# Ledger of designs, part 39: designed miniproteins, single chains, continued (4)

Each design is a single chain, and the fold is of that chain. pLDDT is the mean over its residues in the fold that is shown.

## One batch from the design tools (miniprotein)

Design m13423
Fold by ESMFold2-Fast:
Structure m13423 (fold): chain A 70 residues (1-70)
Amino acid sequence: SSLEELLRKVREQVRELKASGNPEVEALAEQAEEAARKLEEAPESQKGIYLAVLTVLIAGGQFELKLAQE
């Protein structure tokens, strides 16, 4: 299913962010992990909002990781 494929990719991205060794990036990864859990458990009518939150958190973590490497 498309949701299972999305969650698999997100969990891979979360693992990479958690492995960064940067506490701020790791905190965003923890929030993304929680958002992914809520997305998986949410009723269909609410999955869109959790998907949006998850997308922003992953993008934010990746952006912070780039800044930390400068």
Scores: mean pLDDT 81

Design m13424
Fold by ESMFold2-Fast:
Structure m13424 (fold): chain A 60 residues (1-60)
Amino acid sequence: MDEALVARARELLAEAERLLAEGRRKEASQMANDAGVYAALADDPALLAEAQRLAKEAER
C-alpha cells in the first residue's frame, strides 16, 4: 500500500463529500471517481469501495 496514494484518495473523498453537501453532484461524482483511481493504485480495496459508494450516491 502506497501511503501517498492513500492520502490523496482520502483528500479527494473529503472534497467529494463537501461537493455533495453543496448539491454539486456531477463534480462530487468526478472527485469520488478520481479517489477510486488512487485507491486502486494504492491497493486499498476498502478505500476503493468507499469511493465507488460515494460516486453512486452522487449519481442518485
Scores: mean pLDDT 82

Design m13425
Fold by ESMFold2-Fast:
Structure m13425 (fold): chain A 58 residues (1-58)
Amino acid sequence: MKEELLKEAEEFRKKAEEYRKKAEEYRKKGKELEAEIEEGMAALLEGIAAYLEKLAEK
């Protein structure tokens, strides 16, 4: 149970990193709106990961 939650959190953090890299690519191309959307997705996934990590402590 606890290890499954931590593994799931790690997967979400990995996906969040991919979205942050995508946001950086959009910023380099001057696509600020698209970059902000991708960064928002990364923040959401990081929030899910943090929640799963907190659940694993119980």
Scores: mean pLDDT 83

Design m13426
Fold by ESMFold2-Fast:
Structure m13426 (fold): chain A 62 residues (1-62)
Amino acid sequence: GSGYIAVAKKDYTGSKADELTLKKGEQVLVGPIESDGKVKAISLSTGEVGLVDPSILEVVKK
């Protein structure tokens, strides 16, 4: 598929209104890459959608 599943490697607090806040170990469905180098993701635990720095993510299923 066009997306993949990843896990947050550490707690991440969104610093902007469109950024996602994640806890370490939280799973996300990763979508398209945005122009600023962040990825759009959906939290599988909360259903929240937002931008995430891909450097904090570990790919689980691709």
Scores: mean pLDDT 75

Design m13427
Fold by ESMFold2-Fast:
Structure m13427 (fold): chain A 67 residues (1-67)
Amino acid sequence: MSPEESARRLLEQGLKSLDEGDTESAKMAAEQAARLGNEHAKKAKEALEKGDTEKAREYLEKGIKEL
């Protein structure tokens, strides 16, 4: 898969995990996407570290839209 496709999958997985209330899985997905160079995933991870689930969701959605 291209790096963009891999990042998209991870951002989608993170968003799904947040929908299911699984903040730990969402954080892991965001961290992996951030390691692929996705800036929105990096911001989503930071939001999750602060407990801001709503802001994290917004960043994951923006990351998907801008890929």
Scores: mean pLDDT 82

Design m13428
Fold by ESMFold2-Fast:
Structure m13428 (fold): chain A 90 residues (1-90)
Amino acid sequence: AEELIKKAEEYLKKGDYEKAKELAEKALRQALSQVPERHRAAVERAVRRIREEAYQDALAKGYSEEEAEAIGAISGAKLALTVVRLLQAQ
């Protein structure tokens, strides 16, 4: 998941928002697969919230809708990966 997030950020910097979003969504799916079933629904809701908040923040800062969607997707994937790491540390 971390390598996919890094690649997504690289494509975001290059202006390839579609590829950045695709890689971020792939990273999110990999991270969610490592979340225990009992926590998955709660983590998915948290990811949707962070994704929406990052999207709205990017739009407020003057980014395009396509760039804001990619930023949101990357933020969601980063949250899911953070949760996986916290759960694995217990």
Scores: mean pLDDT 85

Design m13429
Fold by ESMFold2-Fast:
Parts: structure tokens; C-alpha cells; sequence
Structure m13429 (fold): chain A 77 residues (1-77)
């Protein structure tokens, strides 16, 4: 399920398995987009941003964070 993918991604991130975390969060993002689940899409984008930041990929992390904020604004309306 989408919830399980997000939980597995967070567990991989906590374990320092950044490539695995990115793969899991990208799978969650794809499913969230297909289901039009903006809450899960926000969570996937926010967590992807955190993983990229940990890898020192600051530009990619910032772009993902901006996308997460756009979804957060949409959810709050």
C-alpha cells in the first residue's frame, strides 16, 4: 500500500540507505499522483527533499521542497 511504501522509505532513510529510500519514495509519489492523493504526494516530495539534502544534493532538494510547499498550499485551501 501507499502507506507501507512511505513507512519503508522512512525506515530506509533512517538506516542510511539513501538510494533505497529514494526508490521507495519515488514509487509512493507515482502511486499518489495516480490516486490524486495530495497528502501522500506532499509526504513523498518532502521526504525525497530530505534524502537529497543528506546526500549533499542541495539544488535537487530545494526543487523538491518547493514542489512539496505548492502541494501543501493546495491542501490548505
Amino acid sequence: SLKELLEQGRAAFKAGKYDEAIKLFNEALKIAEEQKDDVSKFQALLNLSKVYRKQGKNKEAEELFKKALEIAEKISR
Scores: mean pLDDT 87

Design m13430
Fold by ESMFold2-Fast:
Structure m13430 (fold): chain A 60 residues (1-60)
Amino acid sequence: MEYDTRSAADLIEPVEEELRRRGTLNPEAQKYIELAREAAARGDEASAGDYAVRAREAGT
């Protein structure tokens, strides 16, 4: 169970799952998900969050 503080990486999986459920996980959305994971791996929480939001928008 995660602590009250949510990490940017925790936003990536829900976004990917939502897009898969909608059938809108297109190549552009996948690219942003990959960029978000890269940023999270670097500890760049702000960029990871921004890319996760962009992935969600690209899938709509």
Scores: mean pLDDT 74

Design m13431
Fold by ESMFold2-Fast:
Structure m13431 (fold): chain A 62 residues (1-62)
Amino acid sequence: GEKLAAVRRALELLREGRADEAVAFLEEQGFELEAIGFRDAIEEFGLEATIKGLESGIKGDE
């Protein structure tokens, strides 16, 4: 649905190094919990590890 599409778009922004824009995009779309999760994951694990984790999750759902 719309949440998965928003997460995919935010992941694209993360891949471009636009982490702040990815978080802001999720907040603007009303996915505040996902925005918090992205920010926390980046702070704890770093940008590269967060991207890999999200890619693995999305691919497993296909």
Scores: mean pLDDT 79

Design m13432
Fold by ESMFold2-Fast:
Structure m13432 (fold): chain A 80 residues (1-80)
Amino acid sequence: MEKLKETVKEIIEMIENGYSLDEIVAKLVERLKEEKDPEVQKGIIRLLGTVTEAWARGLSKEEIIKLVKETYDEIVKKLE
């Protein structure tokens, strides 16, 4: 869980600082490759889906950050 929480914080900071979708996706893919816990891997895959879908929908940075936080909360609830 802690690694997923840190990953979420990192991608939120990247979004806030104007990083591209490609850079955010690359960071999530890097974290996915390094992760050994299948449940955390599923969480990262869901975050990838959330970010790519939100960007494709043309959402604002604030809306994308909100969806990332909501997706993380859903993942945490499923793991509890």
Scores: mean pLDDT 81

Design m13433
Fold by ESMFold2-Fast:
Structure m13433 (fold): chain A 63 residues (1-63)
Amino acid sequence: MSTLVRVLAHELGLSLEEAEALVRFAATASDEELRRKAEEISRRTGMPAENILGALRAAQREV
């Protein structure tokens, strides 16, 4: 498991398993799919969608 998965889990309040799945998703996702996923996580966690989208875009560049 990469350091990126641990950082993402901590920042978004997700389990390591969810963060790992999210990193794999981000690797192949379009920008529109990333925005949709950020909105979904925002609804679940109460975190601003813009912050989540930024984290997902960073994850995509690292994978």
Scores: mean pLDDT 77

Design m13434
Fold by ESMFold2-Fast:
Structure m13434 (fold): chain A 97 residues (1-97)
Amino acid sequence: MPEEVLELEVLEALARMSGSVAILMAKNGASAEEILEFMRRMAEQLAKKVPELREELEEIVREAEERLRAGEDPIEVVREFERRVVELLRRKRAEVE
């Protein structure tokens, strides 16, 4: 496998694991603000590794922030955030295969 493909597969696994951690945080009483900050940090780390996805990652974070401000269930917001980040990484991987 090309090194770029392997790195994207690792980032996809890390995104899924981070989503699971964020859901666990929500179940243990973390605030919407704490969950949003965690998602922002994850997106920024991903954007540093894959700068081409920065704009789309920032949009995903903004949508999550809007949903949390609207009073949506934080667990559902995290699941959607994870799904969209994984889809972005998969799309990028398909482009380099």
Scores: mean pLDDT 83

Design m13435
Fold by ESMFold2-Fast:
Structure m13435 (fold): chain A 60 residues (1-60)
Amino acid sequence: SAAEEAERLAREAEEAAARGDVETAGRLGKQASDVGYEAGDFETAERAQRRVVRAIITHG
């Protein structure tokens, strides 16, 4: 599902942020949000965005 795909991409983005790879984290985070928006699941898109931004602020 779109939610599962967005979850996977957001998790990969959080892992990238944790290792200091902010560029990869940003790219994967955008992909996760885009998956949610394209599916019309704005809650999933917004949740992915917040998770990735939080991870970048915390680790990047």
Scores: mean pLDDT 82

Design m13436
Fold by ESMFold2-Fast:
Structure m13436 (fold): chain A 96 residues (1-96)
Amino acid sequence: MAELEARIAADPNDAEAWLRLGQELMAQGKLEEAIEYFEKAIALDPNYALAWLYLGQAYYLLGKYEEAAEAFQKALALDPNNEAARYNLEQVKAAL
C-alpha cells in the first residue's frame, strides 16, 4: 500500500495505481474508500474493464445490487470474455 501511495503522489494520473490501492482497501473491508479509488481509476481510463469489475464487486459486497449490476454490465461490454463479470452479473440479477 505505501508503494502505491508513493506512485500516486508521483503521478496522480496512474490509473493502475488507483485500481491497486482500491483492491488493497477492499481486502481490508474498506469498501466505500475502495469505491472512491476505483471511480478515480475509471475517471482516468473509462475503458479500464478491471476497474469496472472491481467497482461492481465492491458495490455487491455493500448490498448495492443495482449499482453492482451497472458496473458489471460495463465491465462485460468492455471485455465480453470476462467470465468473472458475466458470473457476477448473473449473481446480482438473482439477488434483485
Scores: mean pLDDT 85

Design m13437
Fold by ESMFold2-Fast:
Structure m13437 (fold): chain A 63 residues (1-63)
Amino acid sequence: MSKEQLIRAVEEFREVYGDKEEAEELTERLLRAIEAGLTTREELLTIPGVDEATVTMLEVLAQ
């Protein structure tokens, strides 16, 4: 996925899950990692608090 597609997906993820404080912290971690160049599934899974379900949701939202 492109960096721009992932940033958009993370913003959409925030809209869906933003009711939880944990989702806000996770969103900030994701945005920082993507800005640093982490854009593959394997790289995103290295981020604390990111699981396979989270990455799959971002992949769906990025389409």
Scores: mean pLDDT 77

Design m13438
Fold by ESMFold2-Fast:
Structure m13438 (fold): chain A 68 residues (1-68)
Amino acid sequence: SPAEEIAARIEKLLEDAGVKAEVRVTLAPDGSVSVSIRVFPSKATGEQIAAVVDEAIELAKAEAERLR
């Protein structure tokens, strides 16, 4: 599903950045997107974690807008 594809892309971004996290993406019938990212202690710095999380949010928004 599109939600599973978005989740997989976000998981890859986080893994490549050295961030240990659980990712869940839900696409609602009204076109809204719910993204849940649970970040665990990682070797990445707080700055690196913040940057990749921001990138993940923008990715999810862009993909959701393409599906409209």
Scores: mean pLDDT 77

Design m13439
Fold by ESMFold2-Fast:
Order: C-alpha cells, then sequence, then structure tokens
Structure m13439 (fold): chain A 89 residues (1-89)
C-alpha cells in the first residue's frame, strides 16, 4: 500500500506538487502505523519538500518537525526546518 502511494507521488511531483505531497504524507502515516519510523520520517521529509516548493511554509514546517521527531538523526530535515523558520520570520 505505502509503496504504491510513493509511486503515485513520484508520478505527480512535476504535474501536481500538492497532490504529490499528500501521497507522501499518507505513505508516512502508513509506515508510522507499522512501526517503521525511519521510513515514515523519510516520507514526511519528502512531503515537506513539496509543500516548501509551493510556498506552504506552515505545512512544510509541520512535516519537517514530524520527520525529526521520528528520526532525530535526519540532518537534512533539521536543515530544511531551519530554512523554513527563517522564511516564517
Amino acid sequence: MAEKLKELGEKLKEKDPVKAARYYTIAGHLYEKQGKTKEAADYYLESGRYYLEVGDLEKAYLYFQRAIKLDPSNEEAKKLLEEVKKKLE
């Protein structure tokens, strides 16, 4: 299930970034429910990237923060969260 949602997100990323972000978010939720926290964090990170790309800074912030909570070793998510914080100031 989650793998198919990732594939749909990848196909939509250039055509509809918001829809791609939603599919990555759903995949993240499914992996999180399975206890696969690192995989869930990776999907939330990708969702946040697409929200950042379309200028939805609040959703980008939320998903980068969630990714860090699930995988505190994710340096890329931490860097992107700091970038979003600066844009919100």
Scores: mean pLDDT 80

Design m13440
Fold by ESMFold2-Fast:
Structure m13440 (fold): chain A 65 residues (1-65)
Amino acid sequence: SPEEYRQRFLEEAKKIFEERGIPLSLEELEDRSLLHKHVDSDPELKKKIEELQRELLREYLAETD
C-alpha cells in the first residue's frame, strides 16, 4: 500500500540522515519543512533522498501490475 511505502521511505531516510550526522526521529522526518531544510542545504543528501523516492516509487508501480 502507499502507506507501507511511506513508512519504508521514512525508515530508509532516517538511516541516510544518520549517516550524514543528522539524527532525526521518524516524526521529525514526517515534517516536510524540516526535511526540505536539510535536503536544500546538502546536495548529496538531496540526491540520496531523491534516489530513495524514485526506487520506492518504481517498486510500488511494479507491484500494482
Scores: mean pLDDT 77

Design m13441
Fold by ESMFold2-Fast:
Structure m13441 (fold): chain A 82 residues (1-82)
Amino acid sequence: SRGDIIQQIKRQIQQRSDQIISDFRDDPQAVSLVQQMRTDQVDYLDWMYQQNVTDSDIRTSGDNMMGIMDSTRRYIQQRRAS
């Protein structure tokens, strides 16, 4: 069901964001950035659930969210290496 897909993506968001927060726990700016992204991504999924969108659209959004999470991790790593 659409609800199952959304719950799966929410778990992925939670797992990925928790890992980044754990890895960069000493960086309050990084932690705040990732927490805000988590909130925004979850809110967007909840909004999509109310729209006339397909399961494929939801899965594509989930993939995009994971890509953004990976890019954000790289951004944090690059900033800390400088």
Scores: mean pLDDT 88

Design m13442
Fold by ESMFold2-Fast:
Structure m13442 (fold): chain A 71 residues (1-71)
Amino acid sequence: SMAKEHQEYVDKAKEALEAGDFEAAREYLEKAVRIAEEYARKTFPPEEAERLSREVRERAEALFEKGKEAV
């Protein structure tokens, strides 16, 4: 399922951040965002899907920044 795939990439991104591998973390977060955006487009009306896509991108950026601060 898309939810499981999204969570898998978020988990891999967190592991990469803990290891100090910021390149891998960014790549995994980008994949997680793409999966979430695809799910939103298939599930919600276009206006709501665009809003959710923005929120997912903002959350991914926040996670990446907090991860860098923690390492």
Scores: mean pLDDT 79

Design m13443
Fold by ESMFold2-Fast:
Structure m13443 (fold): chain A 61 residues (1-61)
Amino acid sequence: EVPLLSEEEFDALLDEIRKRLGNDPVLVAELDRMREAYRTGSEEERRLLSDNLVLFYEGLK
């Protein structure tokens, strides 16, 4: 099970993903939406977003 990321850790991971996807505005917009949802969402929503973001990043490797 993936541990819940802190807000700072989530933002850091988003920045790493953005560096790889900087030429795709659609994917960058999705990352921005995830960041906003993470800051405003419930703990359950943050867990889901954290898991999805980690999986997404692993898929980029």
Scores: mean pLDDT 73

Design m13444
Fold by ESMFold2-Fast:
Structure m13444 (fold): chain A 71 residues (1-71)
Amino acid sequence: MYRAEILLPDGTVVAGGEGETPEEAVQSALKRAEELHIIASGLKLRVYEGDELVAEGTVKVNEDGTVTAEF
């Protein structure tokens, strides 16, 4: 099981998601952030496997309005 968290620059966790893969967890967290209207380029993204941090990235809002993660 993987967990993804989206964080403000101050380190506050504002959205999260879980999945069977890192990609599923990331997509779940991005969807939650969009639902909360807190999506912005440059937000931090962290991915965990259990209690271990396995990846760090950033949120990117693309020119076509799609939201992706950059690692």
Scores: mean pLDDT 80

Design m13445
Fold by ESMFold2-Fast:
Structure m13445 (fold): chain A 57 residues (1-57)
Amino acid sequence: MKKATIIGGGELGERAARVAVKSGVDEVTVLDINPEKAQRAAEVAREAGAKASVVVL
């Protein structure tokens, strides 16, 4: 199992999520102070086939 943590959602977080899942990451955790930005990045990971969770700081 390969896991990645992404700090910051938004556009850069979405790109990082896509790259991580394409590289074989099975689980992504997105950390952001903004829940909407975190959720968007998590959605990108899920659409690419990984599990994703959100942690709001």
Scores: mean pLDDT 81

Design m13446
Fold by ESMFold2-Fast:
Structure m13446 (fold): chain A 63 residues (1-63)
Amino acid sequence: SEAFQRHLGELIRSIEDTWLRLAAQEAAEMLAAGVSPEEVVERLVRDFGLSRETAERLVEMAA
């Protein structure tokens, strides 16, 4: 089952990476539309279930 557990871990990381990319794209689009950075953070926390710290990091990277 060790090989199965490694494969499962890779799948979970792939899903997490895709989710973070979608969140980053949404952040960039909202900022480009003139939404305030604080409002973008609040929306990422609600819509994507991210921690505030992660959401703030994505907004900083997108700005």
Scores: mean pLDDT 81

Design m13447
Fold by ESMFold2-Fast:
Structure m13447 (fold): chain A 86 residues (1-86)
Amino acid sequence: MIDEAEVALAMIEMILGIAKISGYVSKEMAELAKEQAEVVIASGDKELIKRTLEILKELAELAKESGEEEAAKILEETIKRLEEAL
């Protein structure tokens, strides 16, 4: 069976990879990362939640550096959700 939470984490890792190459985090990328992070939270897997939290913190810093305030806000709210799930 395909683990939905592991697929969600892989998607978040891909989003971070794209953001690092482009130097940009769009609102749409942040919203997709939020949707995938909610799948990881729903799994209850603390190891996956911790890994996702690390990636989203890096993604949020990139959003702030690119001046994408809406993307940064979405990511910061999602980070808080992940921290509350631990």
Scores: mean pLDDT 85

Design m13448
Fold by ESMFold2-Fast:
Structure m13448 (fold): chain A 55 residues (1-55)
Amino acid sequence: NEEALAYARKAGEAARAGDYRTAAEYARQGASLESNPTVRAAMLAEAERLEALAA
């Protein structure tokens, strides 16, 4: 899913910039657009990890 991959790229860019909150938000948006349940679960797990780093 191209839209989900675009959000994954934005999440990676935000994380590299140290903006973990924005990175987590992009990861959650990517997960919402992802039709593959395994990939979606991985994106949600990544979002949770990024949210923990933002706290």
Scores: mean pLDDT 83

Design m13449
Fold by ESMFold2-Fast:
Structure m13449 (fold): chain A 62 residues (1-62)
Amino acid sequence: SAARIAELQRRIDGLEETVAAMREYLAAHPDLPPEVKATLEANIARLQAGIDRLRAEVAALQ
């Protein structure tokens, strides 16, 4: 249980770092084509949904 929670937390941390990097990239590049911005925003939303699911799994294990 503790080892599984630690593994899930590491995955969450990695995904949150990726989301933060993608958000920073969007902020640094305001002139990106609208289609590219939409794709990156959709990917951020998908990753955030994944993080939320992993957090729910961690909560269920506690």
Scores: mean pLDDT 89

Design m13450
Fold by ESMFold2-Fast:
Structure m13450 (fold): chain A 56 residues (1-56)
Amino acid sequence: SSSDEEYLEQVEKEALRLLLQGKREEAIAYIEEKLKEASPELKPKLQKMLDGVKSL
């Protein structure tokens, strides 16, 4: 849905902001907190984002 897409874009934007500041561990923690609250539909997309950050 558009709401889910907007939400994921906001999470990604904030994670990227943290990464640009050299705050990789904070970006990981931020995405992990979002995963705890996420709907089943959002969890695989957030997990993919988390795996991407961890592989940097």
Scores: mean pLDDT 84

Design m13451
Fold by ESMFold2-Fast:
Structure m13451 (fold): chain A 80 residues (1-80)
Amino acid sequence: MKEEELKKADELLEQGILAMNQGNYREAADLFVEAAEHYEKAGQKNRAALAYDFASVAYENAGDTEKAEELRKKAEELRK
């Protein structure tokens, strides 16, 4: 179960990075949030924080500064 969550998170993270490279920032942000949630389910707090950071950057590029700030704060909490 945890290992399957980690594999799913890794796949979503790669898809998000591809979307970012294509300039599809909103799609990338959504994919990074899903990746972060799967990393959290796997108990991988540091990887979840990283994925939320990527989502924050993606939302910032999409013009959603409120979502970006929210996810940056969530990443910070996970790194404690």
Scores: mean pLDDT 86

Design m13452
Fold by ESMFold2-Fast:
Structure m13452 (fold): chain A 55 residues (1-55)
Amino acid sequence: SAAERLIAGAKEYLSKVKDKKKAEEALKIGRLEAQRLGDPEALAVAEEVAKKALA
């Protein structure tokens, strides 16, 4: 899904580019899209990535 692709992009920004701001932006958009589509699996993954990125 689009949400899954955005969340995967956030992981790439953190692991390869180490661009926290771009990762946060991708996570925000991915979470909004997952909420709109009703995708609880994508939301759970987004929360895990957010804990690692924003903690």
Scores: mean pLDDT 69

Design m13453
Fold by ESMFold2-Fast:
Structure m13453 (fold): chain A 73 residues (1-73)
Amino acid sequence: SLEERARRLEELAERYREGARLAREASEELRREVEEKGTPVSVEAAADILEVGAEVSEELAERLRREAEELKR
């Protein structure tokens, strides 16, 4: 049913939001490591990749939420 599809999209959106939060926390931890220890550029690159991943996951979460709302209308 459309209601079940909407519920699944809402659940997926929530999981993507949680994934984004964890990726952002990991990125912040790596950035602190770089600032405190002067670690290699490769660690900064890893932090940047995690941050981009978090942003993409947040965008997907918002799109899934909008699709779920459209199915309920």
Scores: mean pLDDT 82

Design m13454
Fold by ESMFold2-Fast:
Structure m13454 (fold): chain A 65 residues (1-65)
Amino acid sequence: SRKEELIKRAEELLKEAERLLEEGRYDEAIVQAQKAGILGVLAEDEKLVKRAQEIIEKAKKLMEE
């Protein structure tokens, strides 16, 4: 279904964002997490949206410190 494909794609984007975060590529991690968050909204998956927001907040915190 459309929802299942959106969730699958968002999960892949979240994994990519975590890898970029571990590599110190914070701007790129934020971009991938933002894309995942958009797909989460389209899929109406609040848990996925929250996971994307957590990655974005973590990356921003690391960029500021």
Scores: mean pLDDT 87

Design m13456
Fold by ESMFold2-Fast:
Structure m13456 (fold): chain A 76 residues (1-76)
Amino acid sequence: SEVERLEEEARRVGERLLAGELSPEEATRRLVELARRAAELEAARNPEIDLEALTAQAEAHARGLVAQIAAARAAA
C-alpha cells in the first residue's frame, strides 16, 4: 500500500540520519514531506478529518523525531 511505502521511506530516512548519511536539515525536509503525504491519505479515507490540523501535527512529530535522533547522536 502507499501508506506502507511512506512508512518504509520514513524508516530509511531515520536509518540514514542515525548512520550520519543525512544531515538533520535534509532528514527534516524528507520526513515533513512524507508526513504531509501520509496526512493526505488519511484525510482521503476519513472526510471528517481536519487535514490542516493533521498535517501540522504530523510535521511537528517529524521535526521532534529528527531533533531527538540528532541529540542522541551528539550525546553518543
Scores: mean pLDDT 79

Design m13457
Fold by ESMFold2-Fast:
Structure m13457 (fold): chain A 63 residues (1-63)
Amino acid sequence: GPLDELLAKRLTGLLALGKAKELSEERGAKATVTVLSPDTAEITLEKDGKVERLTVTREELLK
């Protein structure tokens, strides 16, 4: 239902923020997270005028 979907989006966002922080620290890049669906998020990394986008799933982030 809608509540289950909202909770899944929140979990996906929290996991993606953790991964974004890790990548930001490892690469010295600015990381931004956008939640696309209940199980998918996009991480945008910006460094020295270069932009990289990564799509991550909640399943991948839990492994």
Scores: mean pLDDT 85

Design m13458
Fold by ESMFold2-Fast:
Structure m13458 (fold): chain A 57 residues (1-57)
Amino acid sequence: SAAERARRRQLLGANASARELMRDMGLSQRQVAEMAGVSVATLSRILSQPPVAVPRN
């Protein structure tokens, strides 16, 4: 649905923004989560989102 596509777009944008903040500013996941107003667990889930199976190691 259009609403679901919009939600996925927001999540992808949030994921990209979070990664960019961590890289550019050297912030930890905790700091980024605090700035975004979410829990560290929620941010971890967003970063680990499987739009594609990305091996992190």
Scores: mean pLDDT 64

Design m13459
Fold by ESMFold2-Fast:
Structure m13459 (fold): chain A 59 residues (1-59)
Amino acid sequence: RPSKEQREKILELEVELAFKLMELSIAKLINADEEEIKKLEEEIERLEEEIRRLREEAE
């Protein structure tokens, strides 16, 4: 089981990911620029990778 500190960090990143996913959904809905959508997708990928890494570390 991960430490309290690790759990809090993972939760913080998960909340950030949720907000970014919402932002991406809004951007697609309002037909934002391709570059802006791509940037959001890249940021989401980075957050997902970081969360995965931390969860793996916390095994």
Scores: mean pLDDT 80

Design m13460
Fold by ESMFold2-Fast:
Structure m13460 (fold): chain A 70 residues (1-70)
Amino acid sequence: KPVSPMTEEQRRLVDERLLEVLKSQSEEELEAERAELERLIAEAKARGAPQELLDRLEHHLRLVEEAIRA
């Protein structure tokens, strides 16, 4: 298996912390963050950004969508 700079445990803790922060925000704030992330992903794709950056932005978008409950 490929070596990762971050353990599965550390990745889970980061995701959990981010979800807690997102869930503390209002629905309006979460919808604004989703719209901003969608714009950033579209711009990154248009300019040919690295896949690693796209993967991180899409992961963040998924967490925001989870917090919105959609």
Scores: mean pLDDT 75

Design m13461
Fold by ESMFold2-Fast:
Parts: C-alpha cells; sequence; structure tokens
Structure m13461 (fold): chain A 65 residues (1-65)
C-alpha cells in the first residue's frame, strides 16, 4: 500500500541520517535515528533481513560488504 511505501521511504531516510552521524562519531544521534527507523520498518512489515540489519546498527555495528 501507499502507506507502507511512505513508511519505508522515511525509514530509509532515517538510516541515511544515522549512518552520517555514526561516520562522524555522533553515536548517540546515530542510535536515535536507527531506533526511529527500526520502528517504521516494523510498522511497514519490512523483511527480517532489513530489521536485523538495523538492529545490528543500533548496537554500533556496521555491515560491510
Amino acid sequence: SMKEKELLKKADELIREGDKYFKEGNYDLAIEKYKEALELYKKAGAPVEVITGVELRIIGYQIEK
């Protein structure tokens, strides 16, 4: 649905903001953005792989590949 697509888009934007803060060493702000994105991904019914990826980011882990 359009509502789910809007939630996914906002979650993706929050992940990008969190990644920028994380790269700059602003871990608290990065975690806040990742947590907000996680809640939106859950509401949108995102795949388990996406949810797990965000959870790993929240614990300060970046998935590199």
Scores: mean pLDDT 79

